Designed miniproteins, single chains. Designs and how they scored, part 48

Each design is a single chain, and the fold is of that chain. pLDDT is the mean over its residues in the fold that is shown.

## One batch from the design tools (miniprotein)

Design m1751
Fold by ESMFold2-Fast:
Structure m1751 (fold): chain A 75 residues (1-75)
Amino acid sequence: SEEEIAKALQEVVQQLSEEELAALREIYARAQTLDEDEARRLAVEALDFLVEVAREKGMPEEVIELIEEARKRVQ
């Protein structure tokens, strides 16, 4: 569900280092200057980044699957 996806995203964001948060903020900043198609592509980039970080930090596969579901919904 959308609520489960939001909770999974929040859990990953809370595990981000300062460097990882800076990378995510740069993606967000780029999205604010683009049209809908470009913003959608950056949303996919941000979700791919969060999946990679979740895997590196050994987060539960259920969390990773919910982020992958979010990625499919924005494509």
Scores: mean pLDDT 80

Design m1752
Fold by ESMFold2-Fast:
Structure m1752 (fold): chain A 68 residues (1-68)
Amino acid sequence: SVRDKLEKLKEELNKDPRIKAELVGEDTLVITTELDVTSRIGLALRIIGDYPELEVSVEGNTITVRGL
């Protein structure tokens, strides 16, 4: 399910102390980063590639991942 994918992604991302990933509701993962712009965009692109069924958006230091 979308929820299971977001839970696994959350656990993986939270291993990096520069990243805080938090689940919001049933279908949304909010990722707050201390990464530079290039690394943040790179992370967003990796998520898009790994989870093409999820919507990914980047605003400032935050990446939001949603089930469609």
Scores: mean pLDDT 84

Design m1753
Fold by ESMFold2-Fast:
Structure m1753 (fold): chain A 68 residues (1-68)
Amino acid sequence: SEFDELIEKLKKRAEEAYKNKDVLGAHVVLLSAAMLYEAAKERGDTETAERAQKLMDEIFKKVKELEK
């Protein structure tokens, strides 16, 4: 599905940001995941919304690590 492709692309971008210790890049991916979460909720796609939420939580934790 289109959302599966978007989640996969966001995961890869997040991993790249982590490797480069790119805090700004990680925040941009977090914002993209938040937009996907909102769109999925609007459509009633609970599964995609849950996946986007998990990705947001992971990025948020990694950003806190990078800021230390």
Scores: mean pLDDT 83

Design m1754
Fold by ESMFold2-Fast:
Structure m1754 (fold): chain A 89 residues (1-89)
Amino acid sequence: VDEVKALNGKKAVLIVTDDSQVGAVARALAAAGIKSISIIGTPSKDEIKKTVEQAIKDGIKVIITTEKHLDTIKEVLDKNNIPYEIIRL
């Protein structure tokens, strides 16, 4: 499924949270007409880093995350020097 290409020209959001919260955030975004891509399960630091790097390549502009993952996400963003909007839950 090429969901990132389907978001081209629409507001694109990557969700990086604990599995217990990702469904609620994704449903809220869907109710607002915003498509989202989520990491499902309990993501490792390596999984988060790879997913954020892929999101950067795919042109995703907004990342929603919790304090638990914020440092890992910032590490990837700082290394790539890309202006992203980070929404902290």
Scores: mean pLDDT 66

Design m1755
Fold by ESMFold2-Fast:
Structure m1755 (fold): chain A 113 residues (1-113)
Amino acid sequence: MEKYQVTVTVEAKLRPDATEDDVRLLASRLAQAIKDAIESLGGKVLYLEGEVKVEGDRVTITLTAAVEFDPEKATPEEIAQAARDSAEKVLREHPAVEEILKVTAKAEPLKPM
């Protein structure tokens, strides 16, 4: 098992009637979807944190996960792609999202001292 840091950054334009509860629900759904995507690839999520920033009608959600993978089962690129696809699907299905502005994901080897 190798350890990776997976970072997903989402930027979306919110509908004018979007509430704080809508934003919290979106963040929760994104976190769960990313965890499910990682686990479906045979990974184990050790740690998952989220940061939410709302600036006018724009929301930026950054999710950072520490994960363990068998390097023979998934590449960092496959992990990043699965997380990105999962996040984009959640954004497309969420009623508070007016427009998806950006979805980025990366997976990097983690070697904490």
Scores: mean pLDDT 83

Design m1756
Fold by ESMFold2-Fast:
Structure m1756 (fold): chain A 71 residues (1-71)
Amino acid sequence: MTDEELRFLAAAMGVALEKNPEALPEVLRIARDFLDGKISLDEAIERLAKLAGMSVDELRKEAQRRADELF
């Protein structure tokens, strides 16, 4: 796991929480499963996109934009 992957995941989590604030426990579970090596980054992003009500491509675009702005 790289710092770049962590920044991207953090940005994706932020987007999902802005779209669906009530999903905080599920967003944190997804992050924990990724950090524990139980799921891939791609699987984490797929789950976060579902929570955000976005396509995977749309979430990746917004997460990358946010990561570039914050980090």
Scores: mean pLDDT 82

Design m1757
Fold by ESMFold2-Fast:
Structure m1757 (fold): chain A 58 residues (1-58)
Amino acid sequence: LSEEEKELIKLLEEKIKEAEKEGNYELAKKLREIIKEIEEGKISVQEAADKAVELLSS
């Protein structure tokens, strides 16, 4: 993983913990799916960031 990918994953992990503490387990699962797609090389950092922003804004 690139440095940018690692930094984004750390931010998403923090957002997952926040979502779980708030009882939003659906959001936490969707954020974990984005991390998995980054790790598997299925999406770019930019696409992952855009998806995360959309989920967090809903």
Scores: mean pLDDT 81

Design m1758
Fold by ESMFold2-Fast:
Structure m1758 (fold): chain A 61 residues (1-61)
Amino acid sequence: GDAARSAAQGAAMARAGDYAAAGSANWESFKVGGSEEARKGAEAALRGDAETAAELNERAA
């Protein structure tokens, strides 16, 4: 769904090093009814852990 797509975009942005955009995308995914993985992915992206954010968001997608 749309939440999963936002989570996947967040993962891609985090891997590209755009942590602010990644955090915003993952937070939007969570607000729209994203999974627990999307929330944890957003937290990882905000702390700059791109690899963990990418893995968690791919699981949410």
Scores: mean pLDDT 67

Design m1759
Fold by ESMFold2-Fast:
Structure m1759 (fold): chain A 70 residues (1-70)
Amino acid sequence: SLEEVERYVRELGEKAGLSEEAIRFALDWVRAVIKVTGETDPETLRRLAERAVEMAKRLEEFFKEHNLPM
């Protein structure tokens, strides 16, 4: 379910030490992809969650490097 995917994103983000802002970015991205694609496959949704957290981590690192708020 979408709720299970969102929980997985949050768990991965928290384990990776991401800020709440970075976790919200990852959640918003996954929600947007699901809305556009209609994806329901659990394996694909799991991979989307993992990609979202990786992207959020890279963005947070970029914002910190350039002294920008996220």
Scores: mean pLDDT 86

Design m1760
Fold by ESMFold2-Fast:
Structure m1760 (fold): chain A 56 residues (1-56)
Amino acid sequence: GPAAAQATAARRARADIALSNMEKVAEEYGKEDPELAERVRGVAEQFRADTDAAVA
C-alpha cells in the first residue's frame, strides 16, 4: 500500500545518501590510501545489493 511504498522510497533515499558519502570518501582518500578506497567500493557494492534485495 501507500505506506509501504513511502517506507521503501525513504530507505532508497537514505541508501543513496550513504552511497554518495562512500563515493566521496573513496575519491578524497583514494590517492593517499588506495586499499581503503577499494574496500569502500566493495562495501558500497554490497550495500547496494542488500538494498536492492530488501526492496525487491
Scores: mean pLDDT 79

Design m1761
Fold by ESMFold2-Fast:
Structure m1761 (fold): chain A 77 residues (1-77)
Amino acid sequence: EELIKKLEEEIKKDPNNADAYADLASVYLIREEFEKAVQYYKKAIELYKKLHPDDPEAQRKIDVLKAILEALGVDPE
């Protein structure tokens, strides 16, 4: 609960904070709120692609999040 509020505040301060979206998605995944988790993981992937398209570390993060979406039966694109 506190963690969700903190992550929401970080996103409000910096809407391009892809890590905060990924962390928020992971919290919802642990809570088994899969629809919310999927939405926030997709947003994190979008931001990683937009901000650092040639960054190998960003690409590794995208690959991990895509694997999570595929495991949930969702098309990561």
Scores: mean pLDDT 82

Design m1762
Fold by ESMFold2-Fast:
Formats: structure tokens, C-alpha cells, sequence
Structure m1762 (fold): chain A 93 residues (1-93)
């Protein structure tokens, strides 16, 4: 997976959050990269891709923990659009 939007510092923060929540760091990195892209340029296509990734690629037993880890990172980075979307996804999953 190509991580395009994360800095090296943000990659390390994502790894620390993955360890804290007990989730796969590669899956969290992919979600965070998509959330940064979504916050910069909001689109229904990116929202649909993120939802499909969570439902199709992330194991069901990890989804709630991964969403919590992603939400903490997004809130810390003030990604307001991504935070709103993650809260909507938490209600569906």
C-alpha cells in the first residue's frame, strides 16, 4: 500500500497508536492516509473507499479498535471532516 499523505513523524505516531489499541499498524497507516486525503479534499468516492476498506479488508474483531485509534489520531491532528465521518462509521459498524 502506498502511503502518500503521512509524514515520518505521523507514521511513528500511527505505529504507537496501533500498539496502544492492539491493531495492525499497516491497516491503521492506510486508514490514516485516507483520512488525511479526505480532510483535504472531501469526496463521496473517498468516503465509500474508506468504508469498503473497513468492511472488506479490516477483520471484524479489529474494526472497533481500529476506528478508535484512527479517531484519536484524527482528533489530535484536527482533521475535522475525517473526525465527523469516523463518528458516523462507528454508529454503522
Amino acid sequence: SNIKNLSEEEIEEAKELAEKYGVNPLLLLQVMDMLIALDKNPSEELKNELEAFLEGVVPEEEREKLLKAALEFAEKKNLKISVEFLKELEKKL
Scores: mean pLDDT 82

Design m1763
Fold by ESMFold2-Fast:
Structure m1763 (fold): chain A 62 residues (1-62)
Amino acid sequence: LDEILKKIAEKSGLSVETVRRMLENILKLSGTAREIAIELLAKELGVSKEEVEEAIKALEKE
């Protein structure tokens, strides 16, 4: 998880703490709302949708 968050933070120019908080907000969503939030966040951070999905899956485990 920490390595994934660091890569996203480096690409987006945000702190790891900020990226984690944004992902935690997406975890509170489900279904179509979560899918839309993932797509929008990926575009905002300048990363792939797949990278955001992997980070969320890693965050859900711990």
Scores: mean pLDDT 79

Design m1764
Fold by ESMFold2-Fast:
Structure m1764 (fold): chain A 60 residues (1-60)
Amino acid sequence: MEEEIRQGVLDVALAVADLVGRKTGNKEVEELLKEAFRAYMAGNLEEGRKLLEEADKIAE
């Protein structure tokens, strides 16, 4: 659980770094990243991962 939460937080940080590099400026991407962070902090890694994938897809 603790290591899983740490991995989720790292995944969110990496997604943010990638999206900042791409300079999408998309509000939906920001909201999805916030929801992913909340899911990871709650220990819901599967939901957090899906939210990160959705954010990345929209950021295209």
Scores: mean pLDDT 69

Design m1765
Fold by ESMFold2-Fast:
Structure m1765 (fold): chain A 80 residues (1-80)
Amino acid sequence: MSKEELEIEVLIALARAAHGILEVALKNGKITEEQYEKASKLLEEAIRLLEEALKSKDEEERKRLIEEAKRLIKEALSLF
């Protein structure tokens, strides 16, 4: 596995972990259903872009997809 592929896999794992944490936070009344829905959609889109990056053989396209995914993850976290 390349260093870049490892970074993508780690980001996917972190996004999935964040989604799970948000689900628990919603169940415990720490966030609203609206916050959860918005954040969940952003994290799901980030994972989709990261999976697309893993399939791409174009280094520049992979970098753009990774950066866009990072932006979406930051946006999801900004909802809190």
Scores: mean pLDDT 84

Design m1766
Fold by ESMFold2-Fast:
Structure m1766 (fold): chain A 102 residues (1-102)
Amino acid sequence: SEVLKKLEEIRKKLQEAIDNDLPVDEMISLLEKAITELEEIRKKVDGPVKELVNEAIDRLKTVLEYIKKVKDPEEQRRLARAALRTLIAEVGRIIDELKKKS
């Protein structure tokens, strides 16, 4: 599945950002790109998979708006890393649900 391959690529890039301890601005950019990629995936999926994708997009948009307003660099970095970890778990759940329908 093209959708499955794209979700695996997103998960890999998010994990690499954590493992390589990317700058916070690059972590934020990666999270913004992930929203765009999940919005494209949302158009190609239905039912419970689409509900999980919608939940991930809505949560990430809210969290990302908050992260961008944080003035303390250390707190901003901590929150960005937490957002990456949460999104990795959410993408994993989306992948698992998609595999049940394939």
Scores: mean pLDDT 88

Design m1767
Fold by ESMFold2-Fast:
Structure m1767 (fold): chain A 70 residues (1-70)
Amino acid sequence: SLEEQKAAENATKAAIEAAKDSPEVARGVLRQAGLVLSPELTIKVAREVAKAVPEAADLFNEVASEFEKQ
């Protein structure tokens, strides 16, 4: 649980950093994180990245929607 929370925080930071150069790369980071994190945490991370990078929010909300369907 604590390790998963830390992984989610690290994934959020990595995705926001990647989004500065390429929102598409950041989306890839989120999808990769979704292979390790619970669906709930993946959705939360994707939504946080969408809030931090509103100009590309649609790409990150797409990832959240993918995990909400599981």
Scores: mean pLDDT 82

Design m1768
Fold by ESMFold2-Fast:
Structure m1768 (fold): chain A 93 residues (1-93)
Amino acid sequence: AEKHLEEGKKALEERKYEEAIEHYKKAIAEDPKNGKAHLYLGQAYYYLKDYEKAVKAYEKAIALGEKSAYSGLGAAYEKLGDKEKAEHYYNLG
């Protein structure tokens, strides 16, 4: 899982969001409870403008204890036009 997380981070830095997503999916396949992998998957989907998939990934990260995902969840809901949910999650992060 750690190898795929580092490969995903490198792809994110290079703005290769689809490659980052594939690396994070592999990290999740090896360790489904890795909250950081779900957080970074959400970030990659957000940058690819797939806000609905970003929401689902961030929600899973939060369920696994990754509370830093709250700000990402707020940003994704804002892009989806849900201002009330965006404000709610920004206040939690």
Scores: mean pLDDT 87

Design m1769
Fold by ESMFold2-Fast:
Structure m1769 (fold): chain A 58 residues (1-58)
Amino acid sequence: MVEEVKEQAKKIALENGLSEEEAERLANTAGVAVEQGSPAEGVLKAVEETAKTLAEQR
């Protein structure tokens, strides 16, 4: 479900030290990807990788 993926994506981003604004952007991107037919598991994995990469660049 799109809402559940968005909530999980936001939680993953916040757990990795991103700001609430960045977490919301990632959650919205994840929601769009799932709406366009991407598997939720793959989208959440991509969110975690992206969040870690953004945290490392600080």
Scores: mean pLDDT 80

Design m1770
Fold by ESMFold2-Fast:
Parts: sequence; C-alpha cells; structure tokens
Structure m1770 (fold): chain A 74 residues (1-74)
Amino acid sequence: EELIEEARRLAEKGVEYAKQGDTEKAFDYLERAVRLAAEAPEALVYVGKAIAQIFEIDPETGRRVAEALRAALA
C-alpha cells in the first residue's frame, strides 16, 4: 500500500536526520509520516519505532512528534 510504504520511508528519513543532529528536519519528516499514518493505521508501527528512536537521540523532538501523533489520531 502506497501510504504505508511512504510513511515508513518518511519515518526512516526522520530518524536519519535526527542521528545527524538535524532535529528540525527530523520533526518535519516524522510529522509528514504521522499524517500518513492517521490515514493508514498499519503504518503506526513504523512511526512508533521512529518516535522511540528519536526520544533516545533528542527527547524534546521525540515529545513534539508524539504530540503531533496524538493530535492526528484525535
């Protein structure tokens, strides 16, 4: 499914940017992945894993993405 694949790619890209110290790009990519996961819940596992990894790298960015996910699912 196109949405699941795209959400996974965006989530993986976000984690990669977080590892490089680009926390704003990490947030932007994961926010996009969150929006797709809201439409395709099967992608939530990829977004959740990415959020967990970003919390280990930068807890504030992880919190911002988790808040975006909560809002998207409301």
Scores: mean pLDDT 82

Design m1771
Fold by ESMFold2-Fast:
Structure m1771 (fold): chain A 69 residues (1-69)
Amino acid sequence: SKAEELIRKGMEAVRNGDYDEAIKYAEEALKLDPNNPGAWLVLADAYYKKGDFEKANEYRRKAEQALAA
């Protein structure tokens, strides 16, 4: 799906250090699939790498809730 493609691109952007690009891809994926745990994990990782630990923890919790549902 397009959401899965965007999540893959987001993960690739995190690996390359392009955290703002990763955030954009994950946000686009969430527009297509609002409860996708993969997109929230990309957001959590990107914000963690940027040093925004509050947002990282928030998105990790959203991913955990999505995986538990």
Scores: mean pLDDT 87

Design m1772
Fold by ESMFold2-Fast:
Structure m1772 (fold): chain A 80 residues (1-80)
Amino acid sequence: SEEEAKKLLQEAVLLAEEGRNEEALELFKKALELGAEKKLVIDTVYHIKLEGREELAEKMIEIVEEKDEELAKEIRKVLE
């Protein structure tokens, strides 16, 4: 559901802030599998990069690229 996907993205951000990067990536991937809204995915990656977690943000973009190449391009453009 959209609500479930949104909660997973929010939890992924909290896990990333705690340095639990592997768990953050697992929840992020699950949110994409549940059909998370494009804007929320973009906002999530943007937030992670703004916190200086560039390596984690890149891994998130790679996960998006496997599922939706166009969305990954949109994210990269926003992060320019």
Scores: mean pLDDT 87

Design m1773
Fold by ESMFold2-Fast:
Structure m1773 (fold): chain A 91 residues (1-91)
Amino acid sequence: SLAEVEAHVRERLRAWAERHLPPEVLAWLDSLDEKAQFGAMYIAANTGEPLPPNTSEEQLRKAAEEMRRLIAALVERFGPERTLAILDEAG
């Protein structure tokens, strides 16, 4: 299902963050709401760079919505199982 794909992506992004981001950044992520946290991890994983110092929580929530739209579009086009395989190959 779409919900299972979204949960899998969130789990993968958190695992990536725990391997690649310093403890102070992880502590900051844990202070954010769930949606802003998802967006922050998505940006960090895709840029390989620290988040810009002026990135607002609203911008982070917008990034989460963009990621959710991408996941939904992939699931619609390829189905949930194939989408998981594509995302695993990309990460």
Scores: mean pLDDT 77

Design m1774
Fold by ESMFold2-Fast:
Structure m1774 (fold): chain A 81 residues (1-81)
Amino acid sequence: EKKEKLLEEIRELLKKLGLSEEQIEEILKELEKFSVEDLEDILTIIKHVLELLEEYGLKLSEEEVIEMVKTLIKKIKESKK
């Protein structure tokens, strides 16, 4: 339940960042393997990035958004070793 809600919130933020539905689905498939706690951390970081982009009038390319999310996934995986 809570995990599905977090994944849906992440989906909405990724849409705001300009990702396609196909790219969002690939990212969410990877995120389904994460705990609720890890998903809350990812959601918090993505929200903060979106707020900073809006504050400074910055825009990320689709590639930059994908690299950011992949980097977050990698760092969270590394923190569990």
Scores: mean pLDDT 79

Design m1775
Fold by ESMFold2-Fast:
Structure m1775 (fold): chain A 97 residues (1-97)
Amino acid sequence: DPALERLRERGAVSALEAYEATDDPALRRALVEEVELQEEYLEKMDEFAKKGHEVMELLQQGKISEEEARALAKERQKERDKFLEEMQRRMEELRRA
């Protein structure tokens, strides 16, 4: 089962246990979708961290001002907050509120 192998590869122990405990295809699909949502969250958080490092490198190289770095950090924080709100909503929808 490709979905079961994916859960194992991700180390999603609780989701894997729930998947193996049920034969309901709808519940199994929901568990896989929850793991995929967690993957998307981690990937996006890593992307934000990478952008933060790039801005810091530009600042250290003197290619941008401290004011520009602060403005970029503020914009990135707004994007992060918006993303977290969207992820929270999607997780609650997946859990059926």
Scores: mean pLDDT 77

Design m1776
Fold by ESMFold2-Fast:
Structure m1776 (fold): chain A 92 residues (1-92)
Amino acid sequence: MMEKALELAKKEAEKAGLGPYLEKALEENPEAKKLLEEAKKKSIEEAKKLLTEAIKAVGEYARSWSQEELKKILEAMAFFAEAFGKELEKLK
C-alpha cells in the first residue's frame, strides 16, 4: 500500500516534467534516499514526517549544486511530497 502511494507520486512528478530532477536528488543524497526507504515501513503520519526530513536533507546538500539545479531539484521534491501526501490520504 505505502509502496503504491510512493510509485504513484513518482509518476505524477514524471508527468510534471520533474522526474529527472527527483532522481538526481535521491541519487546524490543518500540520506534523503534512506529516509524515503524508512518511510515505506512506517505509519502514514510517520511517513509524512520522514518525507519532510528527506526534503531538508536534500536542501542541506544543495550547497554543492548550482542555483539553477537547486531550484529544479527543490521544486521536484516539493511536488513529490505533495503528491505522496495526497496518495497517503487516500489510504486512510
Scores: mean pLDDT 70

Design m1777
Fold by ESMFold2-Fast:
Structure m1777 (fold): chain A 65 residues (1-65)
Amino acid sequence: SHMEKEKRIKEIQKKIAELYRKALETMDAEKRSKVMELSVEAMKAIGDGDLEKAEEYVEKMEELL
C-alpha cells in the first residue's frame, strides 16, 4: 500500500539522518567522508524508488560506524 511505502521511506530517511549525524562526531575524516557519500547514494536510491538499494547503503553506513 502507499501508506506502507511512505512509512518505509520515512524509516530509511530517519536512519540516514541519524547515521549522518553520528558520522559528524567521528574523528576519522576518511570514515566520515565515506558515510556522507553513502548517505547521498541512499537518498538518490529513494528518489529512484529503489528502497532495497537505499537500505543496502544504510547498512554500509552502519558497518562503517
Scores: mean pLDDT 84

Design m1779
Fold by ESMFold2-Fast:
Structure m1779 (fold): chain A 92 residues (1-92)
Amino acid sequence: SMKRRAAQLLAAAGILIAGAEFSLSLGDREAAIAELRAAIDLLEEALKVAEKEDLPLIIKLAERARELAREAGDEETAERAERLLEEARKAL
């Protein structure tokens, strides 16, 4: 089921974003960047299988990932998150 796949990808991305926030709180920028990059990979896959009802959560998670990537100084991941955010908002 595409709906089940989207839910699993979003749950995994949410866990990685929470992990990145925790890593940054400890000063572990390297771990945070790795977690954020993995989260964006999952969110990009989620957007490919997303139904309209999934889009608000993709947007929320992409906004948080972008914020954390900027805090970590990972401009490339922040740009990926911004692009994903624009695509998801356009799909609404």
Scores: mean pLDDT 91

Design m1780
Fold by ESMFold2-Fast:
Structure m1780 (fold): chain A 78 residues (1-78)
Amino acid sequence: DPEEARKKAIEYVKKALEAVKNGDFDKAIEYFREAARYAQKAGDTEAALYFVKAIQAVENGDREKAIEYLKKALEILK
């Protein structure tokens, strides 16, 4: 069900955003992966691409960019 998948993707994006803000980058990456899986299931490929960019930003230590990409993905999933 794409609608249920979209709701799950939004839930994981919110969890990832909180994890990034709290400095829990390992948890953030896990939540990014779950959000990407559900975004793909919902058909939102653009949102899934923002999760890939968010993971790269976290790996590069760019906390602000990671948060920016998560917010962009959340807007797409609305």
Scores: mean pLDDT 81

Design m1781
Fold by ESMFold2-Fast:
Structure m1781 (fold): chain A 86 residues (1-86)
Amino acid sequence: MKLIVTLKGGSPSTITGYALRAIGWELEGHNVTIKIEGDTLTITIENASDELVQELLDDAEELRKKGYEVKIERKGDELRITIDLK
């Protein structure tokens, strides 16, 4: 499964934290692309494991519980998670 996570309106510390976590996934052997544009972080993971997909869905649910806007969209073998942190 291809997984795309987009964080919008992130503070520098939040963006840095997620970018470091994404680098950790790359070091574990996942095919990861990290893109930072202003306050927006996009992480693309090719062939994400079911465990990694569940981890990111759990994170999205926790952020939703904290009052952030979370959009989850599935298109075929692609899962997109968009989180608005503003």
Scores: mean pLDDT 83

Design m1782
Fold by ESMFold2-Fast:
Structure m1782 (fold): chain A 66 residues (1-66)
Amino acid sequence: MTPLERAALAVALITGLPLEKAREIVEYGVKNNLSAEELADLIVEKYGVPREKALRAARTALQALK
């Protein structure tokens, strides 16, 4: 499993989003060099996930990408 696949899986599990949507948002974050806070805000805006869950998902995803 690639780091991107692990990051997407972590976002899906924490937020409850479908894996495909979690993958799309993680790929966007990587392409745009988003911080964990910026990625979390994007998840909240697009999918209505509570900010605390979105932030936990974003932080976990960025750690998986290292």
Scores: mean pLDDT 85

Design m1783
Fold by ESMFold2-Fast:
Structure m1783 (fold): chain A 60 residues (1-60)
Amino acid sequence: GPMLARALHSAETDNPGFLSFREGDLLEVLRFVDSEWVEARSLATGRVGYVERGALEILS
């Protein structure tokens, strides 16, 4: 099944490679890029981008 995570805080960015999100948003983790970054999809917006691993609580 999908690897789900919850955002622990809000982040906003104008960089299209990075994902904007609000605290409590559900994200699907698509891959772990490195020790600091994941690529994720927002379930609210459908957008894909990089998110800091420390911003996420893994739910599955």
Scores: mean pLDDT 86

Design m1784
Fold by ESMFold2-Fast:
Structure m1784 (fold): chain A 74 residues (1-74)
Amino acid sequence: MWLELETEAAMHVIAAAVALLINDYEEAVKHYEKALELLKKALEAAKDDPEMKKILENNIKALEKKIEELKKKI
């Protein structure tokens, strides 16, 4: 179910945020990439919910931008 994928993605976002607090950009990128993978799977599962699809698409775009910015610092 997309909700389970969203929850797992949220856990990885939290782990990435913790890594950023200690300036571990490589670990933060790994967690954000896992979150991105899970959110993309959630988006595929949420095809029947247009509002959730929009929320997931916005979160995916924001996360992709964050990953690119962090990779420039590594």
Scores: mean pLDDT 81

Design m1785
Fold by ESMFold2-Fast:
Structure m1785 (fold): chain A 104 residues (1-104)
Amino acid sequence: MSKEELEREVVDAFARMARSIVKRIEDKLTDESARDLAVTLGLIAIKAIELGDEKTAREMAETIRRIAERVRDPELRELLLALAEAIEAGDKEKVRELVEKLRA
């Protein structure tokens, strides 16, 4: 139990850092940096879902939706919105598939 709590704290710390980075660079976001950030946020979300950390998973989805509003490529926007929806649904397999598509 204490070990799972520590793992949640680490995931929460990484999530906080990722959200802070997004907020600071929102106005300078490129489609490439948006894709890289979404991969990181998606991986954090998978761990949050595995740990039952719904709050952190929702915060990752919210941050991805904010990134999606800033991207220029409509195909990338659709992938980011699908990623956020998969995270909100707790669908780890779909999140992993979409993260791999973002890496390609």
Scores: mean pLDDT 85

Design m1786
Fold by ESMFold2-Fast:
Structure m1786 (fold): chain A 87 residues (1-87)
Amino acid sequence: SMEEIKAEARELIREGLTLLNRGELTEEKLRELFERAKEIAKQLPPEVAEETIAIIDRLEERYKAGELSIEEAVLALNSELQEVIRR
């Protein structure tokens, strides 16, 4: 359901911020957050899912290219998850 998708998005935002605030957000954990965000996005209606996954993939590639710090990457990912919650 959409309620379950939004609950998963809220939990992932909370987990990412908790890791960041504790200084425990590693590149490996950030990669796991990106993969989990894409799994949440796959549950959206097909058109919205494809668009959301493409945005998340672009953020991950920008991080890999060194254009975003680990903090900037998790905050940008959280902004996309907030958009999922607002739908």
Scores: mean pLDDT 88

